# Designed miniproteins, single chains, continued (4), part 43

Each design is a single chain, and the fold is of that chain. pLDDT is the mean over its residues in the fold that is shown.

## One batch from the design tools (miniprotein)

Design m13469
Fold by ESMFold2-Fast:
Structure m13469 (fold): chain A 83 residues (1-83)
Amino acid sequence: SELGRLLEETLALAYKAAEELEDEEKKKKLLELAKRTLDAFLARDYEAAVEAAEELARLAEELGYEELAEKARRLAEALREAA
């Protein structure tokens, strides 16, 4: 439940950030990482979900989306505990 909530919040912030991005390549990369995180979580591949969430956090930090970066890092930690 808590893990699912963190995932939903992280994805919502990722989609919001993607809508604000004018750079199509950065938008695609952000959406691909969000999708990889979701797909891995649904597959119960928590190790892959951690890797995707950490990559999402790094990209968000590079793009200046601090709230998304913090949520993605928290999600990665929660996923590690679930693995």
Scores: mean pLDDT 87

Design m13470
Fold by ESMFold2-Fast:
Structure m13470 (fold): chain A 85 residues (1-85)
Amino acid sequence: MGYELDEEDLAVLEEYYKPLEEEIKELIEKGEDVEKIHELIERTEEKLVAHFEERNRPEVAELVREHTKAVKETVDKYYEELKKK
């Protein structure tokens, strides 16, 4: 593969993605607006992308962007199914 993650990079990804996914689920359960959830996801993406770009790992930053886009799309579909907007 075109990227190699060190132990610190993996720890950062886990530190951000694990609480993000948990918080998204909680917000959906509480009936929060999708816009608020998208804002949370986008802020997390910005932080992770900046971290990996600063570490000169642009390939990892691109993976973060791809993953974040997929998460936003999944949240939209999941929210629509559960909330029946």
Scores: mean pLDDT 75

Design m13471
Fold by ESMFold2-Fast:
Structure m13471 (fold): chain A 70 residues (1-70)
Amino acid sequence: ATVSDLLSALNPQQAKALGVLCAEGQLPSSITLTELQAVEVLKQLPVEHLKVLAKAFNCQKLENLIEELE
Protein backbone atom coordinates (compact mmCIF):
# COMPACT_ATOMS: atom_id res chain seq x y z
CA ALA A 1 0.00 0.00 0.00
CA THR A 2 1.13 3.58 -0.65
CA VAL A 3 1.45 6.18 2.15
CA SER A 4 -1.65 7.95 0.76
CA ASP A 5 -3.66 4.68 0.89
CA LEU A 6 -2.57 4.04 4.49
CA LEU A 7 -3.41 7.61 5.60
CA SER A 8 -6.86 7.37 3.95
CA ALA A 9 -7.51 4.08 5.81
CA LEU A 10 -6.82 5.59 9.27
CA ASN A 11 -9.81 6.32 11.49
CA PRO A 12 -9.94 9.77 13.21
CA GLN A 13 -8.32 8.49 16.45
CA GLN A 14 -5.49 6.78 14.53
CA ALA A 15 -4.90 9.95 12.45
CA LYS A 16 -4.76 12.05 15.66
CA ALA A 17 -2.39 9.52 17.28
CA LEU A 18 -0.03 9.68 14.27
CA GLY A 19 -0.14 13.50 14.44
CA VAL A 20 0.66 13.48 18.19
CA LEU A 21 3.75 11.26 17.68
CA CYS A 22 5.03 13.08 14.55
CA ALA A 23 4.14 16.75 15.28
CA GLU A 24 6.94 17.31 17.88
CA GLY A 25 4.85 19.64 20.08
CA GLN A 26 3.09 21.60 17.31
CA LEU A 27 -0.40 20.25 18.09
CA PRO A 28 -3.65 22.25 18.08
CA SER A 29 -5.06 22.80 21.60
CA SER A 30 -8.20 20.90 20.51
CA ILE A 31 -6.20 17.62 20.51
CA THR A 32 -6.47 16.08 24.00
CA LEU A 33 -4.70 12.79 23.14
CA THR A 34 -1.50 12.23 25.15
CA GLU A 35 1.67 10.69 23.67
CA LEU A 36 1.10 7.51 25.74
CA GLN A 37 -2.50 7.25 24.47
CA ALA A 38 -1.25 7.83 20.89
CA VAL A 39 1.22 4.91 21.28
CA GLU A 40 -1.60 2.59 22.46
CA VAL A 41 -3.83 3.56 19.50
CA LEU A 42 -1.00 3.05 16.97
CA LYS A 43 -0.12 -0.40 18.45
CA GLN A 44 -3.48 -1.55 16.98
CA LEU A 45 -2.14 -1.01 13.42
CA PRO A 46 -0.14 -3.70 11.54
CA VAL A 47 3.64 -3.30 11.97
CA GLU A 48 4.05 -3.26 8.15
CA HIS A 49 1.83 -0.14 7.95
CA LEU A 50 3.68 1.55 10.84
CA LYS A 51 7.02 0.97 9.01
CA VAL A 52 5.72 2.70 5.85
CA LEU A 53 4.40 5.68 7.87
CA ALA A 54 7.60 6.00 9.95
CA LYS A 55 9.75 6.22 6.80
CA ALA A 56 7.36 8.68 5.10
CA PHE A 57 7.32 11.09 8.08
CA ASN A 58 10.88 10.41 9.32
CA CYS A 59 9.35 10.02 12.78
CA GLN A 60 11.81 8.74 15.42
CA LYS A 61 9.07 8.13 18.03
CA LEU A 62 7.21 5.88 15.57
CA GLU A 63 10.48 4.05 14.71
CA ASN A 64 11.02 3.48 18.46
CA LEU A 65 7.48 2.03 18.75
CA ILE A 66 8.16 -0.37 15.83
CA GLU A 67 11.41 -1.56 17.52
CA GLU A 68 9.41 -2.34 20.71
CA LEU A 69 6.82 -4.34 18.69
CA GLU A 70 9.48 -6.48 16.94
Scores: mean pLDDT 73

Design m13472
Fold by ESMFold2-Fast:
Structure m13472 (fold): chain A 100 residues (1-100)
Amino acid sequence: MKEDIERLLEAVRDLIARAEELKQNGASKEDVEFLVDEARQLVDAMEKIGLPEEFVKELRAEVDRIRELLKAGADPQEVIDRLIETLRKAEEYLEKLLKE
């Protein structure tokens, strides 16, 4: 489990870095859709390794809301900001688990 959590933390951090870079360069809707899909896959991976159901449900709901906002025509820059905030929350949780 520790190795799985470390790999997820690395993946979350990599996704945050890519999101911040795309924000700087003027992210397209397609670029943000791809990042949201990757975030969704990370949440599914968190569930598979047995992270707490409440945490997984909350994170999944946030990612799904972000996806719906983008589909509804929200500004990709606003959507990417919310995605970064959601990923930072996941990063903090994973870091806390590793400090045990």
Scores: mean pLDDT 85

Design m13473
Fold by ESMFold2-Fast:
Structure m13473 (fold): chain A 78 residues (1-78)
Amino acid sequence: MLSEELVEAAIAHVQALTDWFLAHAGTLSKEERERIVEAFAAAVEELKAYAKQNTTPELYARLEAALDAALARLRAAL
């Protein structure tokens, strides 16, 4: 079962990874950016599916909002 501490850590790591990608997006090819965003989108869907069954509705909603916001920021950089 995902604890609040693990959910908060996951959100922090996703935000840090998103910030890292955006800082380096200009050095990546279009094809590399597209592949990274596609891989991130797939990982987000797997994490959401797992979290929905393994945490509270409140913690899930918080994680989902953070994951969706991160993915939207990454897609905007394409």
Scores: mean pLDDT 84

Design m13474
Fold by ESMFold2-Fast:
Structure m13474 (fold): chain A 87 residues (1-87)
Amino acid sequence: MSPALKKLEELLENLDKYSAEEIKKELGEIVGMFFSEKPPGDLAAEVLRLASEFQEILDKDPNNKEKQKEILERILEIAKEFEKMKK
């Protein structure tokens, strides 16, 4: 399992235990790990879009944990798809 995928699963499991600042830091590290593996441009663009959407949710509605979880789960699906492409 990739470090990015494992870290993202940990963030999802502990989302309610993190502050907005901690979540931003963790997501930034996860996105950085994902990009360091040089994903295809379409997957890279989608992750950037979702990360931007997630940032907007944290800024405008920081208590909306359900929507935060939904966006992170979508990023997780992309990370899993990329892992399948490595085979």
Scores: mean pLDDT 80

Design m13475
Fold by ESMFold2-Fast:
Structure m13475 (fold): chain A 60 residues (1-60)
Amino acid sequence: MSEELIKAAKQGAEASGRDPEEAVEIAKLVMEENNLSEEELVEAIKESMKLSYGIEPDTS
């Protein structure tokens, strides 16, 4: 697993209040089961993080 993927998974977990270590393990499992490229998974994580992060502040 690339350093970029690990970083993205951990940042996504922190933004969503999840365990960073668990997020890295889930990302690895998703990549293996869905035969996704590391780049595709990184983009999916970043998109999910951006969506989640952008929506959360609106509740104020």
Scores: mean pLDDT 68

Design m13476
Fold by ESMFold2-Fast:
Structure m13476 (fold): chain A 89 residues (1-89)
Amino acid sequence: EELKEKLGDQFVLVDTRPKEEAEARGAIPLEEVMKDPRLLRQGLVLADEDVPQEVIDKLRAAGHLVIVVPKDKIEEAIKKYKPTAILTA
């Protein structure tokens, strides 16, 4: 919630942690995105370095443009690229 409030509500946040943790942060659980990658809005997706390559490959196969960034650079990347979705592990 604070990350969305500080960086804007213009993106969908996806969290690879357990469903309860993801939902508590206002994020979509990774399992829901893996069932239907089209839940992410068409546009630029940022993924942190801890996101598995197979997840990135599946999103790219669904037509998403994915940029992988170091976890400590994710906030800078959000401001620079203005993504439509963010994947975190």
Scores: mean pLDDT 68

Design m13477
Fold by ESMFold2-Fast:
Structure m13477 (fold): chain A 100 residues (1-100)
Amino acid sequence: APASLDELKLMAGIALQEVVDLLTKGSKDEELAKELRELLREAMERLNAAQSPEEVLAVFREAGRRILELARRHGVDEAVIEEAERLLQAALETMERLAA
């Protein structure tokens, strides 16, 4: 069955939170942690405002890209970044199937 808009928003939010938690635990950089939490907050606000599955997926893709870029700029271990990318890709593929 196709997921509801609210279910897609929940899935996107959980996936973004899991990736931020992974990157925050993988790094002792307090500035990175603050910037990731702020980015996550903005992404959650955009997800809550989204009115279609297409908008949820667009917000998720953009937030995921910004999270990974921020982690790379702060020198997070590449193995942790690759795990974060894997989690984001798996969530995106699941949401795209459920939105179709």
Scores: mean pLDDT 88

Design m13478
Fold by ESMFold2-Fast:
Structure m13478 (fold): chain A 110 residues (1-110)
Amino acid sequence: MTKEEKLKKAEELLFQAAKDLRSADPEAGEKAEKRIKEKIEKGKKTGKEFEELIEAADELIKILDEVARAQLDYMDTVDIAVGSGRVVLAMSGRNNAKKAKDLAEEAKKE
C-alpha cells in the first residue's frame, strides 16, 4: 500500500468511525464528522495531513470511549437491549478510529 493509499484509507476509516458513533449518539457523531472534515482541511492547508489525522483519531477514540461508558450505564439502569447495541456501535467505531490512527502514523514514517 502506498503512502497516499494509507492516508486515503485512514480518512475513510475515520468517517466510518464517526458514522458508527452517530448510530450510537447522533449529536456526538455529527460533531465528530464536522471535526474530521475541519482537521483534513487544516492538514491540507498546513502540510500537516498525517499529524491532523492522528489528532482527529485520538479525539474520536476518547469520545467513543466516553459514549461506550455512558451506554453501559444506560444498559444497566434503563434499557439493556438499546444500551448494549449502542455499546457495540461505539466499540466498532473505536476499532475503526484506532486502525485509522495506525495507518496515518505508518504513512507519516514513510
Scores: mean pLDDT 83

Design m13479
Fold by ESMFold2-Fast:
Structure m13479 (fold): chain A 55 residues (1-55)
Amino acid sequence: TAEEAYERWSKEFGEKVGRAVALAVKNVEDNSEAYQKLGWLTPEQIEAFLKALIG
């Protein structure tokens, strides 16, 4: 969830990064139907991708 993403990312990368990732995760959750039509990404896939780029 967005809240769980905030907790994990804030602990590892700082609060600003945690908030940005939580917002991205929430956007995917709130717009799941649109993401399905446009090459769907799950919150887990978004987080994995961001970790590969940042960490």
Scores: mean pLDDT 72

Design m13480
Fold by ESMFold2-Fast:
Structure m13480 (fold): chain A 99 residues (1-99)
Amino acid sequence: MEDRVRFAAGLARVAELAKKYLDSGNYDEAARILTAVARALREGPTSLDPETQRKIAELAEKAAEAFRSGNKEEAKKYLDQIVETAAEAAGVKPEELPG
């Protein structure tokens, strides 16, 4: 549980950073970070179950595509879904994740 909470908090921090890049218009950097996260989730072991890990990887890939297309609304949607999915897998609410 603690390792899952720490991992979910890490994903929430990545999503927060990506939202800051979205608000500043630095879409290329946001897409780069999310692409790296998706790759790490598909190739590396994590504290998450394989199905949840795959789902978050897919959401990160979709968020990266939204950033590359300049679709701010779609990017925010996928970033929120990453945080919600990670928090649910860790057994906590998104607001309970360490900032």
Scores: mean pLDDT 79

Design m13481
Fold by ESMFold2-Fast:
Structure m13481 (fold): chain A 117 residues (1-117)
Amino acid sequence: MKKEEIDKLIDELVEAIRAGDFDRVQELTDRLIKILDELSKEEAVEALKRVMDRLFETMREAIARGDLEAFTAASFALQRLIDYAREKYPDDPEIQKLVDEAVRRHRALQAEALARA
């Protein structure tokens, strides 16, 4: 898949999250996972890093605004991507390291959101 197609889909996902459109967030996340499934491992790793970074940025922005709906939607999309990576590449140490780091960052942001509530 082309990087441009993935980047556009990530932008659409972030906009859906900011809008609180959970049905669209789920649809776009499913489409992104389908694209990731068709990529080589190296392309999938780079795409996962890029989407996860955008989701973490969106979660931080949501916390700063007190936007619980956007935070929850971004958290949902991130968790779906983490679960996908774990299930598809369970024995890949590079991808599992990426997953472990994403889980740690996600837990830290959840704790920050709760502390600011």
Scores: mean pLDDT 86

Design m13482
Fold by ESMFold2-Fast:
Structure m13482 (fold): chain A 95 residues (1-95)
Amino acid sequence: NKVLEGFRKRREELEREIEEILGKYLPDLPEEHRRAAARTAVGLFEKLLENTPLDQIISTLNQAFDNLRASSDAPQELFDELLSLFLELVKELSS
């Protein structure tokens, strides 16, 4: 799968980018916890890419983030930046 191969090449960069976003909006969260959360988020995204048709990934991401927004007290801007990051990656991987 070309999309998964492209994702795997960018995995470490994506983990770093998510960790940076988490540090920006959740500065009181310990670095080790931010790193673990970033790895978890990237792992969940990899499973999404493995199990979801490409034409459904965007709608699935939007629904997942709507659920996170409804169930979390974290700033909305955190979810906006994370969603934008994943959507741009999907766009790059599908071109």
Scores: mean pLDDT 83

Design m13483
Fold by ESMFold2-Fast:
Structure m13483 (fold): chain A 85 residues (1-85)
Amino acid sequence: SEEEELAALKERAEELEKQLSPDTVQNIRMLTQLKMAKEAEKTGKPVSPIERLQLLIEMMQDVLSGKKTPEQIKAEIAKLQAEIG
């Protein structure tokens, strides 16, 4: 069910957050929110809670795997803020 999927994603997100610094988690959350806002503007549809958690998990996994650095996350935030504002 959607509730079971949401609960599983929340648990996964919490486990990943424990592996990252609080500052990095806050920056990933901010980047996730900005990406969701841009997608909603482009599609005209709000992003679902499941899609939001999936994006958050992917971003955290990318940082943990070394695919993205904390510095790249900060740079992407600055770029998206400039594009949206």
Scores: mean pLDDT 83

Design m13484
Fold by ESMFold2-Fast:
Structure m13484 (fold): chain A 94 residues (1-94)
Amino acid sequence: GSASKEHAIFIIDKDLVPDVDEAIELAKRFIKTAAERGVKKVTLILAKYSDEDFEKLVKAMEEAAKEYGLDLNVIKADSLEEAQKIEREIEKKL
């Protein structure tokens, strides 16, 4: 049976959140809030982070998603514009 899967999409942009530790705390808050609202799938789109910062973010988010029992997808984007295009393409499939 198809459970009503709500899918939440969040964009974090390095120009708005340049500190990776602050980005981790923001992303954890999004995951917690999504879980509390009954969302089962979260997509995080991370714009303009370095490969090192991206890997650090992914690891922290996978740990948080596992704690709340959420399906997590993390996407790397080279710009905020690319991140917004990815978000729109995912929304079209919902």
Scores: mean pLDDT 81

Design m13485
Fold by ESMFold2-Fast:
Structure m13485 (fold): chain A 69 residues (1-69)
Amino acid sequence: GSVLELQKALSANGYGFIPVDGILNTQTRTALVALFKDLGLSEKYYDVDNLPQETLEAVVIAAQRFNQE
């Protein structure tokens, strides 16, 4: 699922140790907020539990591309 792919991308990009369990845990939320800040996204997106599935998938793609550039 997208959460599992997100956890892999965050770990690969150095956002700390994140359990790759497919669950949107506190460590995953903290790392995702850090990624959003690095991408310049508004604080309104920090409510990760209410993000659409398409937004999470777009963030995974952005994180993977960010690691390559």
Scores: mean pLDDT 67

Design m13486
Fold by ESMFold2-Fast:
Structure m13486 (fold): chain A 84 residues (1-84)
Amino acid sequence: SLDQAAKAAQELGQKRKEQGVPVPGSVEVVKLPNGKYAVIGVNSKGEASVLSIEDTEEEAKETAEIAERLLRRLGAMDTIVSDQ
C-alpha cells in the first residue's frame, strides 16, 4: 500500500541523515510487508519520495533503472522530493 511505501521512504531518508554519509541522489527498491516493492527516490539531502509501487522485484528494478536515468537526464534527481 502507499502507506507502507511512504513509511519505507521515511525510514530510508532518516537512516541516511543519521549516518551523515553524503550520498548522491539515487533510486532504491524496498520490499514492503505486503509483498509488494516500492521504488523510492532519495535526494542528496536524505529526503525520500515514493515514485511507484510494483508487484514484483523484477518490475520494481526495471522501473527504478528507468526512473534514475530519466531523472539524471532531466537534472531533476535532487528535486524529485522538493515538495516534501
Scores: mean pLDDT 73

Design m13487
Fold by ESMFold2-Fast:
Structure m13487 (fold): chain A 81 residues (1-81)
Amino acid sequence: SLSAEEILEEVKKMIEEGVPDAELVRRLREMVEQVASAEELRELARGLRKYAETLPPEQRTLLLIAAHEAEELAEEMERRE
């Protein structure tokens, strides 16, 4: 499984390398699916929101949406147990 820290570093790398928005979103969603715990998903959401503050509006919006999706998945995991 992937940790929040590993995903956040990969997202930063993709943005620095100029990966297209569509590929960034696809890869981020694939990585989020590999997170095994609600706690790690909440840490990822916090990290994504913090990093989004440093980005242009378009990319900021994409990371904020991803952060929201990660929080929703965390809530779903918590409801199962």
Scores: mean pLDDT 84

Design m13488
Fold by ESMFold2-Fast:
Structure m13488 (fold): chain A 85 residues (1-85)
Amino acid sequence: QPGIGAAGAMGGVALGARGKGPTYENSRKAADQAYEGALKQGNPKAAEHARQGAMDVAEASEKGDTEKAYEAGLQGMRDARAAGS
């Protein structure tokens, strides 16, 4: 389904950060997967937003700020969705 790949992946990253907290490595890998998936669907702007949001999640998670990590993930999801349609 169009527009779900990058946004859906960012939603998962946000939930993971809030629950158990992903490591920087796991968040970076999820961001790369979301970026690649969105590019294959022809939506590079949504991919860029998802990747940036995942990096913000990773940075906040490393600082132990799970609330900020969750919010950054949600923002990345919103931006990815808005960029597609």
Scores: mean pLDDT 64

Design m13489
Fold by ESMFold2-Fast:
Structure m13489 (fold): chain A 92 residues (1-92)
Amino acid sequence: MLRERLEEARRRLEEARADPSTPEAERRRVVGETLAAEAEVLSEELGVPALRELAAVYRRLGEAAAALPPAELERLQALLTPLAPELEAWVA
């Protein structure tokens, strides 16, 4: 179940990246969903419940990105960009 969700999320991410007409908001949502799916798989396989909270955050941030005004979206992206390498290192 969780790995099936991860496979589907990764497929959608590859499709979004391959299609230059994909809106920026949609790319952000797909990235958030993929990170959420990875965190859910790791939470289950490693027995780290805190990763499920991280998955919920990633999913909600991806959804919020599509609804934010451009100025707020830019602010959110600026806040998240410096954390991405650290979060990847902890999840990897």
Scores: mean pLDDT 69

Design m13490
Fold by ESMFold2-Fast:
Structure m13490 (fold): chain A 68 residues (1-68)
Amino acid sequence: MPTDRLEEVEKEMREAAEKKDKKKLEEIYKKALEEVERHSGNPEGVELAKKQLEEIKKKALELMKKKE
């Protein structure tokens, strides 16, 4: 997954978190994860991208929790 795509996912998840839409955030994460898994030509890159997506998800969930 290229950096630009990860930035797009981060933005989408942040927007979902700001709207407190946990379902949308989960759907964005699932779609991005499936997209990463389709690119099997670079196993190390896939693993790194999955870790980056997990980190983005955690930060978005923390943002949602703090926005009361």
Scores: mean pLDDT 75

Design m13491
Fold by ESMFold2-Fast:
Structure m13491 (fold): chain A 67 residues (1-67)
Amino acid sequence: MVLSGRVEDLDPTHERLTVLATSEEDGRAAVREAAERSGATIEEERVERLANGRVLVTALLRLGAPV
């Protein structure tokens, strides 16, 4: 399950997305869905496994197409 998500605008062409999930698959899926909804390209994706079994996924999204 996805537990929380946050989007941070870095500049007009880039956003940082952070997702906290109970599994790597769920976290990655949430990042892909968010990128798809905003028409963004995933430039960088990092997965970190936390001590309590939760997973933190951080992605750098590039806004390439005017929607």
Scores: mean pLDDT 76

Design m13492
Fold by ESMFold2-Fast:
Structure m13492 (fold): chain A 86 residues (1-86)
Amino acid sequence: DELRELYERARRLALELLAEAAKAGPEALARAEAAVAAAEEEAVRAVREARERNPEMSDEELQRLGLETAIRRLEEARAAFRASLA
């Protein structure tokens, strides 16, 4: 199940980012929490924009797009976080 795998990947990325940030301190954790929230907001926006542009897109395709958007943003946030620790 592709959607379930994407949900599990997104959850794992968010939890890993939050766990690493928590070890760095409360300010790092707050930034990680903000990054997770931003990833969620961008996923919601991407889905809304895609639906407006292509109203015939299936719910499954929209969910996949949202999850892929969130995953990409979480990967970017994790890379930026790790770079900030160098």
Scores: mean pLDDT 86

Design m13493
Fold by ESMFold2-Fast:
Structure m13493 (fold): chain A 57 residues (1-57)
Amino acid sequence: HMLEQEVERIKKKIEEARPAILEDPRFTPEMREEIYEGLLLIVEGVLAAIERSKALK
């Protein structure tokens, strides 16, 4: 499915941006980790919703 491919691409872009997020001097180290983890949780939530949708078909 195209949607699943787009979400996987977004996840890869988030992973590639990890050094920039963790080195951003505008935030505390704790905030940087929370931002990164939050982005991953959003992507995992969307992937889980796609998987559940497939199971219902």
Scores: mean pLDDT 75

Design m13494
Fold by ESMFold2-Fast:
Structure m13494 (fold): chain A 75 residues (1-75)
Amino acid sequence: MVTTDEIVEAVKARFPELSDLDVLTLIHAALSGYSAALVAELLGISRATARRYLAATREVLLEMGIVPEPERPLP
């Protein structure tokens, strides 16, 4: 069983500048299929940075055997 703390530590190892709340937001976004645009708005960062953080978070989840929900295109 993978704990939330283990996922948070793995993501923070890649991006030590992120707060625990930012990392939890990225984990929730990856699991819920949030767009990079929505994540950028929530974290106050650029869409390019949000896409990089989401991609890394999705990789961490997949390495731990967790399948994230695919990003849904906005209408």
Scores: mean pLDDT 77

Design m13495
Fold by ESMFold2-Fast:
Structure m13495 (fold): chain A 81 residues (1-81)
Amino acid sequence: SETERLVAYLKSITNLETLELSGNSLTLDSASILGPVLKEATKLKTLLLKNSNATDETTLKLAQILRPETESLDLSNQNLS
């Protein structure tokens, strides 16, 4: 059910130390949706976004949303200006 999926997602996110999103297209809309998720991920230390075709604007938006406890951000192989 949707409720079971939401509970599993929240448990996953709140205990998540590394989030792997590499190889996915990261758009400004995706970054905006990701913001609340990153805020709930209180244990998140590492965010991997390699090969995500992120633009400069998307990267800036994401940086503004990231928690100060995030220790590592990997933006390797992006199409940055």
Scores: mean pLDDT 66

Design m13496
Fold by ESMFold2-Fast:
Structure m13496 (fold): chain A 79 residues (1-79)
Amino acid sequence: SVAEEARELALKHGLPEEAADYIAKAAQSIVDGNVEEAVENLRKAFELLPEDTSSETVAALIGAILRAVGERIDKELGL
């Protein structure tokens, strides 16, 4: 599923399991069309990222989620 793929990608990039869970929830919320819930889960995930997390890692995770669910939803997230 999209949520499982997003979670696995987050873990592959060295994110804490708790942050990876929020990334998975955000991806699922996007698929369900719940933009507000997706934004909330993304903010929670970002709060849990180490301070030294590279912008490349953050971009890769956002890109993976957006590629899984489609470009048009990116605008709805207000990123």
Scores: mean pLDDT 71

Design m13497
Fold by ESMFold2-Fast:
Structure m13497 (fold): chain A 87 residues (1-87)
Amino acid sequence: SLEEQAEQLLRTAQALADYLESLGKTEEAARVRRLGEEAAEALRAGDREALLRALREMYRVAAEATADDAEVKAALEEDVRLAEAQL
């Protein structure tokens, strides 16, 4: 359902944000949470373009924040791909 998809997006964004906070990247974590909320709202509104923009930006922020650790970056990239695949 739409609400289940929105809930899963929010859980994915929260997991990404929690991980970034564990790395000391508090500003990037806050940005990922905001983008997750934007993506969930876009999904509920049926705004596909806004949804994809928010997901791509969330991916970019997470990938850039983990650029110094290839294993961490790969794990976060997979989580974001899973969120995108729910569309």
Scores: mean pLDDT 78

Design m13498
Fold by ESMFold2-Fast:
Structure m13498 (fold): chain A 100 residues (1-100)
Amino acid sequence: DLLHELAEAILKALLSDLSPGDEKLREEALKEAKELLKKYLPEEEANFAIEFMEKFLSEIEVSASAILDATAAALELFGKKELAKEVREKGKEYKEKDEK
């Protein structure tokens, strides 16, 4: 079940860093995540991933880097491996900002 694999990949990444981080950076990361998922995933899977992520983030605080790692995991599952690497690199930049 592709949606089950997508949910697992997203959940594992989101659970990787439960530090609260900066709220504004989380909002920026989520906006970028939504844009990337809508652009590169099929519509049904993009909408599922976005809704899953938004519901998780409404209850549990995670870092901006965790949001981008979850986005990268979703992109990688759909064969966008090089794009996923770029998204993870951007996640490292958000992590650096949260640590300052």
Scores: mean pLDDT 83

Design m13499
Fold by ESMFold2-Fast:
Structure m13499 (fold): chain A 75 residues (1-75)
Amino acid sequence: MPSDVVSTTELRTPGNTIRMEVWKGGPVKTTVTAHPGSEVVEQVDIDGLTGTVLRPEDLARLRELVRRGESPDLS
């Protein structure tokens, strides 16, 4: 079964770079890279993201950015 990414959102914080991919069908994949160099790849829902990986302030920003990942309506 082919999987397509409909949107990618990137958020940079003081200690992390967070990349989110919104997949066709609804799953969201999140990649978190700690600075200077540790990488954690997790696939979770927005509500699944916590201060364990993200700061509370970053979650608020990320939620707004993820909204842009909505699939466009095809004519």
Scores: mean pLDDT 51

Design m13500
Fold by ESMFold2-Fast:
Structure m13500 (fold): chain A 79 residues (1-79)
Amino acid sequence: MPASAHVKVKVYDANGNLVGETEAVVTEDSTVDPALELLSKLPAGTYTVVVELSDIQSGPGVEAPASSRTEVQTVTVPA
């Protein structure tokens, strides 16, 4: 049973401006990191990366606990 999730990545600069956004579907077989791909296109600096995982496939249950997770990371892109 492959795990899957919709991932939405938002990247903010040091001033809090949104400088990049992407959305993808990630599975266990997905080796591509959409956050890293987005960061590779940005100039050197410190960025806040917000990753929202939604529609996490855990099987159809009658209970609907929060099926989303939000992860926040600070990343430094070297010069």
Scores: mean pLDDT 67

Design m13501
Fold by ESMFold2-Fast:
Structure m13501 (fold): chain A 100 residues (1-100)
Amino acid sequence: SEITEMNVKAFEEYAKERLEELKKSPSVSEEQLKKYEEVLKRALEIMKKMSQEEIKEFAEEYNLLEDKILEAVRNGDSKALEKYIEELEEYIKKKEERLK
């Protein structure tokens, strides 16, 4: 999903909608859902430390990884879902290290 104008609130609302979609999916395990929710919370905390321009760039990159997660959910591919959640977590970790 491409968002032309994004602030922390818009990202939070979008993230909440996506989390509800994952909760409704029979292919998403409780462990995968918990890990995804933890990554979302970390993303929101990082965004609080960013400028508006940095938030926009971050949201675009994050949405590309999230689209892969959603595609894995839609395909019922639990292995791909695990891999893409790990890729998203690694992406967040790198951003956290830059903001220390």
Scores: mean pLDDT 78

Design m13502
Fold by ESMFold2-Fast:
Structure m13502 (fold): chain A 115 residues (1-115)
Amino acid sequence: MKEEKEKIVKEAKETAARVRATAAEVAARVDAIDPARAAEIAALVSKAASYLNKAVSILEENPYSEEARKKAQEYFRKAAEYLEEAARLADEADPEAGERLRRAAEEIREQAEKL
């Protein structure tokens, strides 16, 4: 049980890091096409990153707490919601960028369900 919880925390941290990297790449790509829309996307991505950081911190501090896991699930779902909103904005400038953000949101939702 302890080793399984440590693995889940590690996977959550790795997923959050990958999603942050993908979101940064998308923001940079959209900035080359539509700087005003890129600013809105960057704000939503920043909100998502903040919630991912909160989720990871709670899991690292209390990996065996059911209350902590439920709170982390809530934060991962909030991060996914912001990424999905960013994807809709990105679709108008670059459909490929929008698809990348939607896949990132899906990864975060899948990670939340593993908690």
Scores: mean pLDDT 81

